# Designed miniproteins, single chains, part 57

Each design is a single chain, and the fold is of that chain. pLDDT is the mean over its residues in the fold that is shown.

## One batch from the design tools (miniprotein)

Design m1960
Fold by ESMFold2-Fast:
Structure m1960 (fold): chain A 70 residues (1-70)
Amino acid sequence: MKEEMLKLLDEIIEKYSDDSQIVTAARSGRKAIDADDIHTALEVAENLIRFGPQEVQEVAEKIRRLLEEM
């Protein structure tokens, strides 16, 4: 579960490496998940759903659902 969420965020960071806003948000989410900070991780996922491109929104929604199952 945790490894799956981190992998999804790493893929977003790699794919959108030129987009500083998306990379910064994804790195913050990755750090929060790694630290078991569920509240911050959910906040980052919600922000990516609101502001990200469609592909990022779909990944963030999947991460949000995984966080809700923890």
Scores: mean pLDDT 81

Design m1961
Fold by ESMFold2-Fast:
Structure m1961 (fold): chain A 73 residues (1-73)
Amino acid sequence: SSDQKLFVEMVKKLSELYKKYEKAVEEGNEDEAKKIIDEIKKIREDAKKLFTGPIRTSFEFTVDQILKKMEKL
């Protein structure tokens, strides 16, 4: 479905942002790291308008898991 394709595309975007976050942390670039966290949080908020029902819940859970992994770096 179109929603499943969008979900996969958004998860790929989150994975790219995670890699940028790892690089920012490794380089000690705190400002860049904060900007990436803010972008991921914005994606989470925007998803409320893009998805409904169980797919919204699944996407929000996926974002929250990524944010938890970022806290461990």
Scores: mean pLDDT 84

Design m1962
Fold by ESMFold2-Fast:
Structure m1962 (fold): chain A 90 residues (1-90)
Amino acid sequence: MRAEEEERVLREEAEREGISEEELERLLREAREIEAALQLAPEERERLERNRAFLVELARAWREGRITRKELAERLNEFVPTKSLEEALK
């Protein structure tokens, strides 16, 4: 229930900040499917949920041109430090 409420709040914030509701819902759906497949512990699920909220905020700021693509990549790597991610965002 809390997760559903939090997703609703994230959707509302994304909508207000100019992130498409469709894009957000698609991202949330994919992440939820991964969480279910991995059968993550509650702590790990909370971390993913927090990262998702962070991504929404970053996407909004980048879309408005408030942050650079470099800053976007740096913040994303803070949560998911992978070479593939760095290359994709370059």
Scores: mean pLDDT 57

Design m1963
Fold by ESMFold2-Fast:
Structure m1963 (fold): chain A 90 residues (1-90)
Amino acid sequence: SKALEEFIEQLYQEVEELTKKAEEAKNRGDLESLIEIKGQIDLLRLQAEGARYNAKTKEQMEKVDRLMKAVEEGEKSVDEGIKAVTEREK
């Protein structure tokens, strides 16, 4: 349905925005923001997996694959950010 495709697109935009915020927080050394962003990306992964389960058409599956890749990139960005900030603390 169009509603599922719109939902997938909304999740995609949200994960891209969070990935950008994670990079900004990493550059500031803001561990608290990185932990908060990690929680938000974890929720987006759950929602993306739900969208994947409900995908029925080739177009929906392709949009979900793109979303899942963006979620993985966001997770990697925030995890690298947390590691970089924590390794700088003495």
Scores: mean pLDDT 87

Design m1964
Fold by ESMFold2-Fast:
Structure m1964 (fold): chain A 90 residues (1-90)
Amino acid sequence: SEEEIIKRLRELIAELRAEFGELSPEYQAQLAANQAKVPLSELQLLIAELQGLMTEIYRRAEAGDPAARAVLERVLPRIEEISRELEKLQ
């Protein structure tokens, strides 16, 4: 269900924020600009925030941050599960 997906996204985002800090000001500005032009649902906002966090974590991992690499290895299976559940809503 959408409610269960929202719950999983919130839990994942909270864990990523706890380890890597808040979404970057640049991505926060992009989300705000998108919301001003086209109102996003809660699900769409959470997906966009997760994408922003994952982009930053991936960038740090490729730059040689071992903590970022460890988080990618842990988190990618959870993202794949969320993606499969999103496909079921269509």
Scores: mean pLDDT 76

Design m1965
Fold by ESMFold2-Fast:
Structure m1965 (fold): chain A 68 residues (1-68)
Amino acid sequence: VKKTAESAAKFVLEKAQEVDLDTAREILDNAIKAARLTWGEEAEKIMKEGADKSLTVKEAREQARRAA
């Protein structure tokens, strides 16, 4: 379960990096919900942790781009 959830999280996080910040948030929110329904609470936690890190990096890049 953990390994499968981590693989799914990696795939979704890679896709989120290819889109704008707002679309990335939507994709990640949907992925968190899907992970909970498919694999349960542990998968939801793994997905949330990955999403938080991915969004933080994406937000930092956006802020740096605007500040430059």
Scores: mean pLDDT 72

Design m1966
Fold by ESMFold2-Fast:
Structure m1966 (fold): chain A 84 residues (1-84)
Amino acid sequence: MALSPEELAEVERIVSRFSLRALIEANQLESQGKTDAAKEVLKIRDETEAEILRLYREGKLTVEKVRELVARAQKEIDAIVDKA
C-alpha cells in the first residue's frame, strides 16, 4: 500500500534524524579511537535503513513500523555508546 505524501514526509523526517544521530555518535566514537564500536553503530544504522527500504518496496511500510524499527535500533546504538 502506498504511503500518503504526509506519511512519506514523516517517514523521511524520522529516518533522517535517526541516520544523522547515528553518524554523529559513530564520529564521536571514532574520534576516541573506538573504531569497532563506531563500525557497529553504522552497521545497525545501515541494516535498519535497508529493512525500511525493503518494507517500502514490498508495500508493507507504515509510519508506526518505521518508529518501531528506529526505536529498537536506537536502543541498540545507545547500549554500544554507553559501553564504549
Scores: mean pLDDT 88

Design m1967
Fold by ESMFold2-Fast:
Structure m1967 (fold): chain A 58 residues (1-58)
Amino acid sequence: SDDVKDLQRSLGLKVDGDFGPATELAVNSGDVLKDFQRRHGLDVDGFAGPKTREALKA
């Protein structure tokens, strides 16, 4: 999804649109994930948990 691509671009990763292990590790380490969670009405915990992964893949 475009959200995954935006996260990858913000983290300096390859922009492929797939929420893979490298992207998951990077987003769990940064404020970028918290900003994403806030924008999508999720709990702002800074972790790529099931709810956050659902939003990124939906």
Scores: mean pLDDT 67

Design m1968
Fold by ESMFold2-Fast:
Structure m1968 (fold): chain A 85 residues (1-85)
Amino acid sequence: STDDKVQELIDRLYKLRGEALGIRNTINEFGTDEQKEEANRLYKEFQKLEDQAGDYIDNKDVEGAEKILKELEKIVEELRKILKS
């Protein structure tokens, strides 16, 4: 159902939010100045897209939300690459 899909999108958004915040916090504690600058830029982009994903979820726009969640997943992958570098 649409409500089941919306709940899955909410769960994915919460997981991605937690991952992005955790990685950014780790980089801010242990990273170089360059890594911190890159992570902070990516995290600001993440927050803007997170707000947009929330709006789509509130409107039950599953396709819109899924598109933005894929962009959020890419940002989390970029944050992980910084952490591993």
Scores: mean pLDDT 89

Design m1969
Fold by ESMFold2-Fast:
Structure m1969 (fold): chain A 60 residues (1-60)
Amino acid sequence: SEKIEKYRKEMDELFAEGDRIAAEARAQGHYTMEQVFREAEVTAGFIKKYMEIKGLEKEE
């Protein structure tokens, strides 16, 4: 499914963004509140797309 492929790509992009935030925090030696909020948004987005993929797999 084209939609499943799109969501998988978006999940890969979210994973990469999560890695970037973690790398920034490690380089700084601490998490800022902005980075905590960004990481929470990434996590929420990842879960949402995962649930959407599971819904689409059931429809196929």
Scores: mean pLDDT 80

Design m1970
Fold by ESMFold2-Fast:
Structure m1970 (fold): chain A 74 residues (1-74)
Amino acid sequence: VPADWRALTPEQLDALANDIITAARWVAEREGWPEEERQELDALIDKVRAATDPDEKLALMQEIIDRVVARLRA
C-alpha cells in the first residue's frame, strides 16, 4: 500500500484495490496455488469489493498482500 494511502480519494482507493486484486490473482495463477488457497483469496477479494469503509478496505487489501508474500516465502 502506498505511504500516502490516507490522501487517496474513494475512487483512487478502488483503483488501487483493483490493481492489488489483479496482481494477486495473476501471482496465484502463475505460481499454481492450490484451489483451496485460491478460494480463500477470492473470499478476501469479495470482502474488499463489498467494503465501503476506507480503513476496512485497506486492512483487507493488506491481508491479500500478506497472503501473497507468505506464499512467496514458502
Scores: mean pLDDT 76

Design m1971
Fold by ESMFold2-Fast:
Structure m1971 (fold): chain A 73 residues (1-73)
Amino acid sequence: IKLTPEEKAKLKVFQQLLGLEVTGEWDEATRKALLEKLGDRFPTFAASLGADPNSLGEGFLQAVLAYLDSLGL
């Protein structure tokens, strides 16, 4: 997945808030932390954006980035 500089910056901020290694990459540790923190609520949110909540690929990443935008980040 090719991230824009803005998407990488948002992901780095989120990784820092979760206490993860700040890589700016959509890696396994970041995906696991997001699934743990968002739980059953994420599938509903992802569906509202038209993203596949069962895919840990680009659709999941786009849903997460949109969620961060909704928080004013």
Scores: mean pLDDT 64

Design m1972
Fold by ESMFold2-Fast:
Structure m1972 (fold): chain A 80 residues (1-80)
Amino acid sequence: FLKEIKERLKELGVSDEEFEELFAKYGPLALYVALKMIIDGKSEEELRAELKRYGFSDEKVDEILQEAKKIIERIEELKK
């Protein structure tokens, strides 16, 4: 799973070093959510519902989604 994700991100212009930095800075959950949006095309609403079912608070879900959006914006900048 992680290897396939790293390979996909590399195709999008994200280096291994940049992947590790994103993982360290935002954590595994925000990165996982960002990758689900990019790779699987999942909507913000679908991921919000999934995170709430896992027991996260509305406030925490909003934080995770905001961090995931920042990751996506960074990836889009890198693939220029």
Scores: mean pLDDT 77

Design m1973
Fold by ESMFold2-Fast:
Structure m1973 (fold): chain A 61 residues (1-61)
Amino acid sequence: SIEEFVRRARELFAQGKTKDEALAEVAREVYRKMQEGKLTVEEGSEAIRAVRAELDRLAAA
């Protein structure tokens, strides 16, 4: 689910990854799930958008 990817991004950021590093790692996982047929292109786009928004929120705090 999108929530799983957002949670993963939060964990990576909490572990000391930068916004760009956390986003890149989660984006690779999203694209992998799309290639496996487990996510549609639309679901993948929404997941990346949600992850980026959460990482921006965390970095601003």
Scores: mean pLDDT 85

Design m1974
Fold by ESMFold2-Fast:
Structure m1974 (fold): chain A 97 residues (1-97)
Amino acid sequence: AHDPSKELVMEVDGIKVYYKSLGGSLIVLEFENGQILKLVMISPDAITDAVVEVAARLMLERNAKLLTAEVKDGVVTLTFEDGTVERYSLKEVEEIA
């Protein structure tokens, strides 16, 4: 669902991504189509545009309503709502984006 009062973060493959909430190590992003990405960060520098772009594409390809991405020690761990877990290096994510 689109809400024009939300702060725009970026656009991925024509889909707008907005900040839903910020709190400590957890950032919640909402896509204009209603999909939700939860980012769990151990470091503030762990959020890259590449992580959001890759996560958004995977959510669109799999029609996943919710995805949790954890970034720690250069590793991105993606957990889907069905319990599927995938791991990538930050370098691999940046090359795919």
Scores: mean pLDDT 71

Design m1975
Fold by ESMFold2-Fast:
Structure m1975 (fold): chain A 64 residues (1-64)
Amino acid sequence: GLRGTLEDGLAFVRTMYERGDVERAARELAHLSGLSQAEVRRLIEERGVDAAIEEARRRALARQ
């Protein structure tokens, strides 16, 4: 939708990843979290997309 919450954005990231678009998923997750795209890609590769989404959520909320 045009209006999204943090959770809507994170759900969209998961959907992109499940479609195989890892680059777009990582780019959006970096934008939402303030992490670099490289850091997000590393988290996905080492810990999986769910762990990367959780870290992004934590960081986005900590930035208020």
Scores: mean pLDDT 79

Design m1976
Fold by ESMFold2-Fast:
Structure m1976 (fold): chain A 103 residues (1-103)
Amino acid sequence: SMKVEEAVRLAEETKARLQRAIEAQDIEEMNKVVEEFIEELEKLGVSREEARALAALIYQVASQNLSKQEVDALIEQLKKRLKELGIELSPEAEAVLAWIRQG
């Protein structure tokens, strides 16, 4: 769907913007980029809980030199947490996670 493609595009742009803000040590811009990503995902119909979890994961991937195994572990932890909260992953969230897993 167009919403799935838009969610992946937003995740890609957000990671790039976060990486630039981190290199610039611009904490205000980092916070703004994270909040804008959450708001844009909510506009696509992604729950706030999913959007916040995805934003946190993208921040970790952007700010840390993580191995593929570490990224996979963080994705599984995110999925487990949402499941424990009774939240079913949206197609948009699943697509973002698949994109993150690919590097």
Scores: mean pLDDT 89

Design m1977
Fold by ESMFold2-Fast:
Structure m1977 (fold): chain A 73 residues (1-73)
Amino acid sequence: SVLVAITTPASKAAEVKAVIAAFGGRVLTEHTRGDTTTLVAEIPDVPGALEALTAAVRAVAPDAVVRQIPAPP
């Protein structure tokens, strides 16, 4: 599995979580600070999954930022 951090407006967090679930992913942590929600999620490690997830997230939350993060030891 690949870990991703997604920063999205808090108003879009529910839609972004639905997109993660649709990709077979799982939200590990959720933190809201002000009007911004940061999600850390685990997604399947398959070719193109990160790019497809990024496109789908930005379709529902255009201002969202998706980045891959290192796996913990």
Scores: mean pLDDT 82

Design m1978
Fold by ESMFold2-Fast:
Structure m1978 (fold): chain A 91 residues (1-91)
Amino acid sequence: SVMERLEAAYERALAARNTEELQAALQELFDLVMEALGLEPSVENHDEFVERAGKIARELAAKNPDLPLRDIMAEAFYEAALEFLREAEAS
């Protein structure tokens, strides 16, 4: 299922050993959301996704100052993915 694939990408982000592995996992979360919604992975859709993930990341960082950046980014992108899927279902 899409949810199982998203969870697997999230786990890859949490297990990332360097910035390249993290970026690849975060990109996979975006690509999976676009695929699930039948949307093109355009610059516009990517910018909207990253803006939402960025807002979540800032809130997580403020509440959890001791969390590693990797964990904050992984959680923020995963939560953004879940929000996009939930909003589409509610429409």
Scores: mean pLDDT 87

Design m1979
Fold by ESMFold2-Fast:
Structure m1979 (fold): chain A 83 residues (1-83)
Amino acid sequence: ERELLEEALREVEKAIDAAKQGDIEEAIKHAKKALELLKKLGERAQGAIDAVEYAIKKLKQGDIEGAITALRAAAEQIRNLLS
C-alpha cells in the first residue's frame, strides 16, 4: 500500500516535469501510470484519482497550466495519504 502511494507520487512528479518541458505525450504517460497505481488502492485514493483524471483531460486539451495545477493537487492528496 505505502509502496503504491510512493510510486504513484513519483509518477505524478514525473508528469509535472514532462508537462513543464512541454512534453505532453510523456506527461500523459506518467499521469496514466499514476492513475493505474492509485486505482489499485480503491475508494481511499478517490480524490487523487479524480485530480489525475482531470490533469490527463487538461493535458489532452493542451492546457499545460491547468494540468500542472491538477497534478500538484494530486501530489498533495497522495502526501496526505502517506501521513
Scores: mean pLDDT 87

Design m1980
Fold by ESMFold2-Fast:
Structure m1980 (fold): chain A 73 residues (1-73)
Amino acid sequence: LVHTLQILSRDPALTGLTFETTDPVAALEALGIRLPAEEAARLAAATQPGLVVTGEHEGETVLVVVRSVRPAA
């Protein structure tokens, strides 16, 4: 599955960032965003749009919104 994620944050370098990934948890880790294990599991299991998970970046709360989920080509 390919996830389209949007990041909402107080950090202007992260907020509004929208991207596609086949590995949503690894993509967020690459951006320095840490998810609690339960939120990471919810994100990894997401097959439909509309999920919002809460994480952290440099001590600040970050929201990650699943905007779409599609089959990999």
Scores: mean pLDDT 81

Design m1981
Fold by ESMFold2-Fast:
Structure m1981 (fold): chain A 91 residues (1-91)
Amino acid sequence: AEEYAELGRRGAEAAREGGLAGNAARAAGGVLAVMGAALEAMLAGKGGAEGVEEAARGGARALTGGLAGDEEAAREGAEEAARGAERAARE
């Protein structure tokens, strides 16, 4: 359970590092990893709906922010997605 949340957190960390360098591709990669972790947690029967929704919303914000070059939005969205993934993994 915590393994999926850990993968999501690592994805958020990668997205933050990519944002600092202005690397939209790295930020997008981190977001996809976080969303993947949340989906895997849900499919494994570990996720609650609210956690999955939070992860999806954060992931979408991080992806659009990263593609637009908004490093702060990408980082905040990735952090929100990681929190959602953690919540999904616990529920």
Scores: mean pLDDT 62

Design m1982
Fold by ESMFold2-Fast:
Structure m1982 (fold): chain A 61 residues (1-61)
Amino acid sequence: MMSREQLRELAEALAASPDPLAREIGRAALEKLDAGVSEEEARRIGEVLRMVARALDIPVP
């Protein structure tokens, strides 16, 4: 499982993506992580971020 710092790094990479959907997903994930989410929600966010990153060939930390 990715650490919260790794999740943040991946969300930042998505937020910097040229793909509009990836940018919105990355920004939403950063906002949720900064607001403080449960471990279960963090896990779910990580699953979504990894799926989007793999689809767009964005490196996973």
Scores: mean pLDDT 79

Design m1983
Fold by ESMFold2-Fast:
Structure m1983 (fold): chain A 91 residues (1-91)
Amino acid sequence: SELDKLMEEIDRLVAELAALEAALLATGSISPAQRARVAALTARLQALAKKMKELLKKMPDSKEKTLYLFRLLAALSLAYTLERMIARIEA
């Protein structure tokens, strides 16, 4: 389905963000290239999240809709947490 394809792309972005988070937690530092990558991945995730929210609005309230919303919120929470960690390092 279109929702599944969007979620698969979101899952790939989440995997890369999680790897960047793990590297940051291991080193306590972030390179300019890694910072730029986090920004690009976050922007792409936000764009996909917007498309997914538009599709979910057209879906009747159901367990499936709730699970898609939970997965989307989890992905956005990871990006938000990583940006906050980076802001702390850059301060």
Scores: mean pLDDT 88

Design m1984
Fold by ESMFold2-Fast:
Structure m1984 (fold): chain A 65 residues (1-65)
Amino acid sequence: SMEENEQVALQLAQSDPEEQQRILREYVEKYIREKLPSVPKEKQEEIKRLIEEGRLEEAMKLLRG
């Protein structure tokens, strides 16, 4: 939601670099999981695999299509 995005942005602005990385990673994983049902089943399996391997950038690219 927009409120959630604003909260994440505020936390990032107030956090140290390591905390920023953690917050961003948690946010990206949550976003991917929320959007996962909207993509074809074949892509869902590949995205889950990429998340498990820590390849979040590639998972996001596949999710965006």
Scores: mean pLDDT 74

Design m1985
Fold by ESMFold2-Fast:
Structure m1985 (fold): chain A 81 residues (1-81)
Amino acid sequence: SMEEEKKKIEERMKEIEEKYLKAMKEHNVPQEKIDKALESLKKLLEEILKLVEEGRFEEAFSMLDTMERLVEAEIKELEEE
């Protein structure tokens, strides 16, 4: 159902957000940059949920997968300081 797909997306996005926040804090990223990153993730979540509501599931999951890969790349870059 649409509600089940929305829940899965929200749960994955929450995990992505928590993982990114933890990495940024551990690497002493300035709070202003952390706030901007989290705001960007929130806006992307809203766009992904809108795609689900429009029945565009393939695009929604593709965007979520791309976002997760980008966050993982950013975390790796922080670890390579």
Scores: mean pLDDT 82

Design m1986
Fold by ESMFold2-Fast:
Structure m1986 (fold): chain A 65 residues (1-65)
Amino acid sequence: GAAEQVREELLAAVEKMLAEGKSREEILAKVRAGLQAAVDAGAISEAQAEEIFRELEAYLEEKLA
């Protein structure tokens, strides 16, 4: 579904930014911007955006540990 597609696209962006040496703050800002754009476009709900954000933040914290 749309939420799964948004999650996969943002996960790919997170992995690319990690490989490029981007900071946690830069990566999370990109994730927030992408989720807000998806909500504004009506692709996902705010609740779905919050769930995807939590998943990607947890993934990022694990990768930066």
Scores: mean pLDDT 85

Design m1987
Fold by ESMFold2-Fast:
Structure m1987 (fold): chain A 84 residues (1-84)
Amino acid sequence: SDYLKKLEEAKKLFEEGMAIYESDQTEESAKEALEKLQKSVEILDDILDYLKNVTHSTGAGLVPIEKLKKEAQEKVKELKKQLE
């Protein structure tokens, strides 16, 4: 399924963004982490919309994806505050 490839991309972007966020304390690293985490959130949001509205997936099956999106959104908010 195409959404599984997108989910793997979102997870990779989340992991890469988090690694940058935790390892480097520079403005450039914060901007790179922000871009990766924002893209991860966008992909995860598209997947959640697809699963809820097209596949009629149950809430329990969506929880891990919703949790990942929430964690990414929280880090995006922190990085935006740091860079503004």
Scores: mean pLDDT 80

Design m1988
Fold by ESMFold2-Fast:
Structure m1988 (fold): chain A 110 residues (1-110)
Amino acid sequence: MEETIEKVAEIFRKEGKDAAKKIVNSSDKEAKEILKQTKDTLIQKIKTEAPDLSDQSLDVVKNSVDSFGDSLYELMKKYKDAPPEARLNIMLNMVDMGVKQLKEKLREVE
């Protein structure tokens, strides 16, 4: 269980940070497309790397991916006038918080 949770968390962290780096300099339209592709990639990778994940845990993952995407997009809009390095740091911190929350939720259902 803990090994599976750590694997899911690592996939989420890696894909989330990659999305944050792409979104920080993107237009609103580009950001929405990047988030949609990131969601699909995250869910597909998690299904592939953690095939033994329960339906309940997979629903937690899907909900966390949706909430993360929404939060990242809102941060991009809110901090658009901040220096690029500061914007990236804020988004990377959101990824780390999202990973922590996902791990806590997955431990509650396992």
Scores: mean pLDDT 82

Design m1989
Fold by ESMFold2-Fast:
Structure m1989 (fold): chain A 100 residues (1-100)
Amino acid sequence: DIQVTQSPSSLTVKEGEKATITATVSAPGATRVTLAWYRQKPDGSVELVASAVDASSLTLTIENLKPEDSGVYYVLARVEFADGTGATARSQGTTLTVEK
């Protein structure tokens, strides 16, 4: 079973501050794990923020926050196993609110 955990689940910060979000993957028997941070914007569009290959954890730090940085940040994990099978799992996400 593949689990992607992310913390915190919600974060409210002031403009000009920083936010730190951490995700970890539990994938017993995996030979490779690739993690990627995505942001879902208020308009419904999704963007790739950051990625890491061969990592079981990924920390996203956003500095000098602006109101436009608000949104739902989440991780997609791609996992490969020794038998050649793969799986994808997504974190529950973090709702980031940046206040003036």
Scores: mean pLDDT 83

Design m1990
Fold by ESMFold2-Fast:
Structure m1990 (fold): chain A 100 residues (1-100)
Amino acid sequence: SEEEARERAEELLEELVRLAELWRRDPEAARREVERRLGVELADEEWEALGAGLLAVAEAREAGERDPRRIVGLGQIAAARVLDTPEAAAARARAEALLA
């Protein structure tokens, strides 16, 4: 449901904000934490994309943005710009349309 999706977005946002704060202080520690949680080693391009997304989330929060879906969408747009693949471009277009 829309309410369940919103609650999941709020929980994800809190986790992303904590990771973004760690990324700003110690990017290497943030990368290790993400790889540990996912159980996989990230390619450099994937980590750069994730880092861009985390920074966009943190900046949106610092700017006073309160809508969890908008904040997450801004992170997705930032990450997709780094990856520059057709799949990422499609995901970015969907997120931009949702935020318009």
Scores: mean pLDDT 75

Design m1991
Fold by ESMFold2-Fast:
Structure m1991 (fold): chain A 74 residues (1-74)
Amino acid sequence: SPEEKKFLEIVKEIEKLMEQIKKKADKDTFMEIGNEVLKKVKEAVKKYEQGKYEEAIEILKKTKEELKKKLKEL
């Protein structure tokens, strides 16, 4: 579905941002950011499974934008 493609696209973009953060951040900072991302991705998956596709995609978009900000601050 178009919603599934968009969901997977943003997850892939988040994974790429996490690889960039891993290269710049110390281990403890990377683990903290990783744990926050994992919680948000799990919430988005739960919303998607409930048929709340727009809410799921918005959680992922917000997570991606927060990671971009964190990457710039490192």
Scores: mean pLDDT 88

Design m1992
Fold by ESMFold2-Fast:
Structure m1992 (fold): chain A 118 residues (1-118)
Amino acid sequence: MAKSLHELDEAELEAVRAQLDALVAAGQSATLVSEIRSREDAERTAEALKRLAGLDVPVEELLRYTKVYLHVSADRRVALILLRPDGTLEVSGDVTPAALAQAEALARHEKARLVVRE
């Protein structure tokens, strides 16, 4: 199974960034996951989102979610897919058709209700 972003050290995060850049350059999309079980997980997730996608998401906002999926499309458009403890899955940011399809697949996997936020 793939490691969650909050479990990655600095070198592993740099390797993930390089793989993400290679996939995007090849015209492919990528989806990465981070689990949030604690404030430390949320802090590590915020750092990963900033390093991988240039997103400045507050730790207090991330603490509202149990999982965060980072979707990056082939044209570098970024969507966040956010799982709440109540079973709601929110998708926000640059919601491309590919990002929406991924959010729908993740909602089925998580048995969650999908909410699209523009």
Scores: mean pLDDT 82

Design m1993
Fold by ESMFold2-Fast:
Structure m1993 (fold): chain A 55 residues (1-55)
Amino acid sequence: STFDRATEISLEMDTFSPEQRRAIVALGQQAFKDSNGDVEVTLDVMEAKIAELRA
């Protein structure tokens, strides 16, 4: 669910540095604006950034 995905992202974010968290949040905020408030697109973009930072 959207709630479960958001919760997982929040937990993952706690494992990153403040700089990395700001990057994830900034990308998510931009995706939300670009998609006219599509939460699923926002979560997809944030999850992709988290995966990139884990690589």
Scores: mean pLDDT 86

Design m1994
Fold by ESMFold2-Fast:
Structure m1994 (fold): chain A 105 residues (1-105)
Amino acid sequence: MKAVVIAVAPGAEELAYEAAVEALKRGWEVIIGADRRAEGDARRAARRAEEETGRKITVVVVPDQPTVEDSLALAVQAGIEKAKELGATEIEVVNAGARKMPLLP
């Protein structure tokens, strides 16, 4: 089974929703990871994707880290662990952590 782990930053609801819908339409398992600051965005994205596809999404919430990047890394790690528990043999990671395009670097 293939699983997609989507790590969500605050404000990235739309990106997480789009990525989740695409993965679910392909028949893949979806796990959304977020820290407490992004939990609302992650849960709204999951609910919208579940309503559109009729499939269930697992949401994993991790403790807030000092930086958004550290929280995303922790959310990815927790999501991968959850995917393995669910029997995933292939895991893809999506960072819906929108750099808001502040033009890095």
Scores: mean pLDDT 82

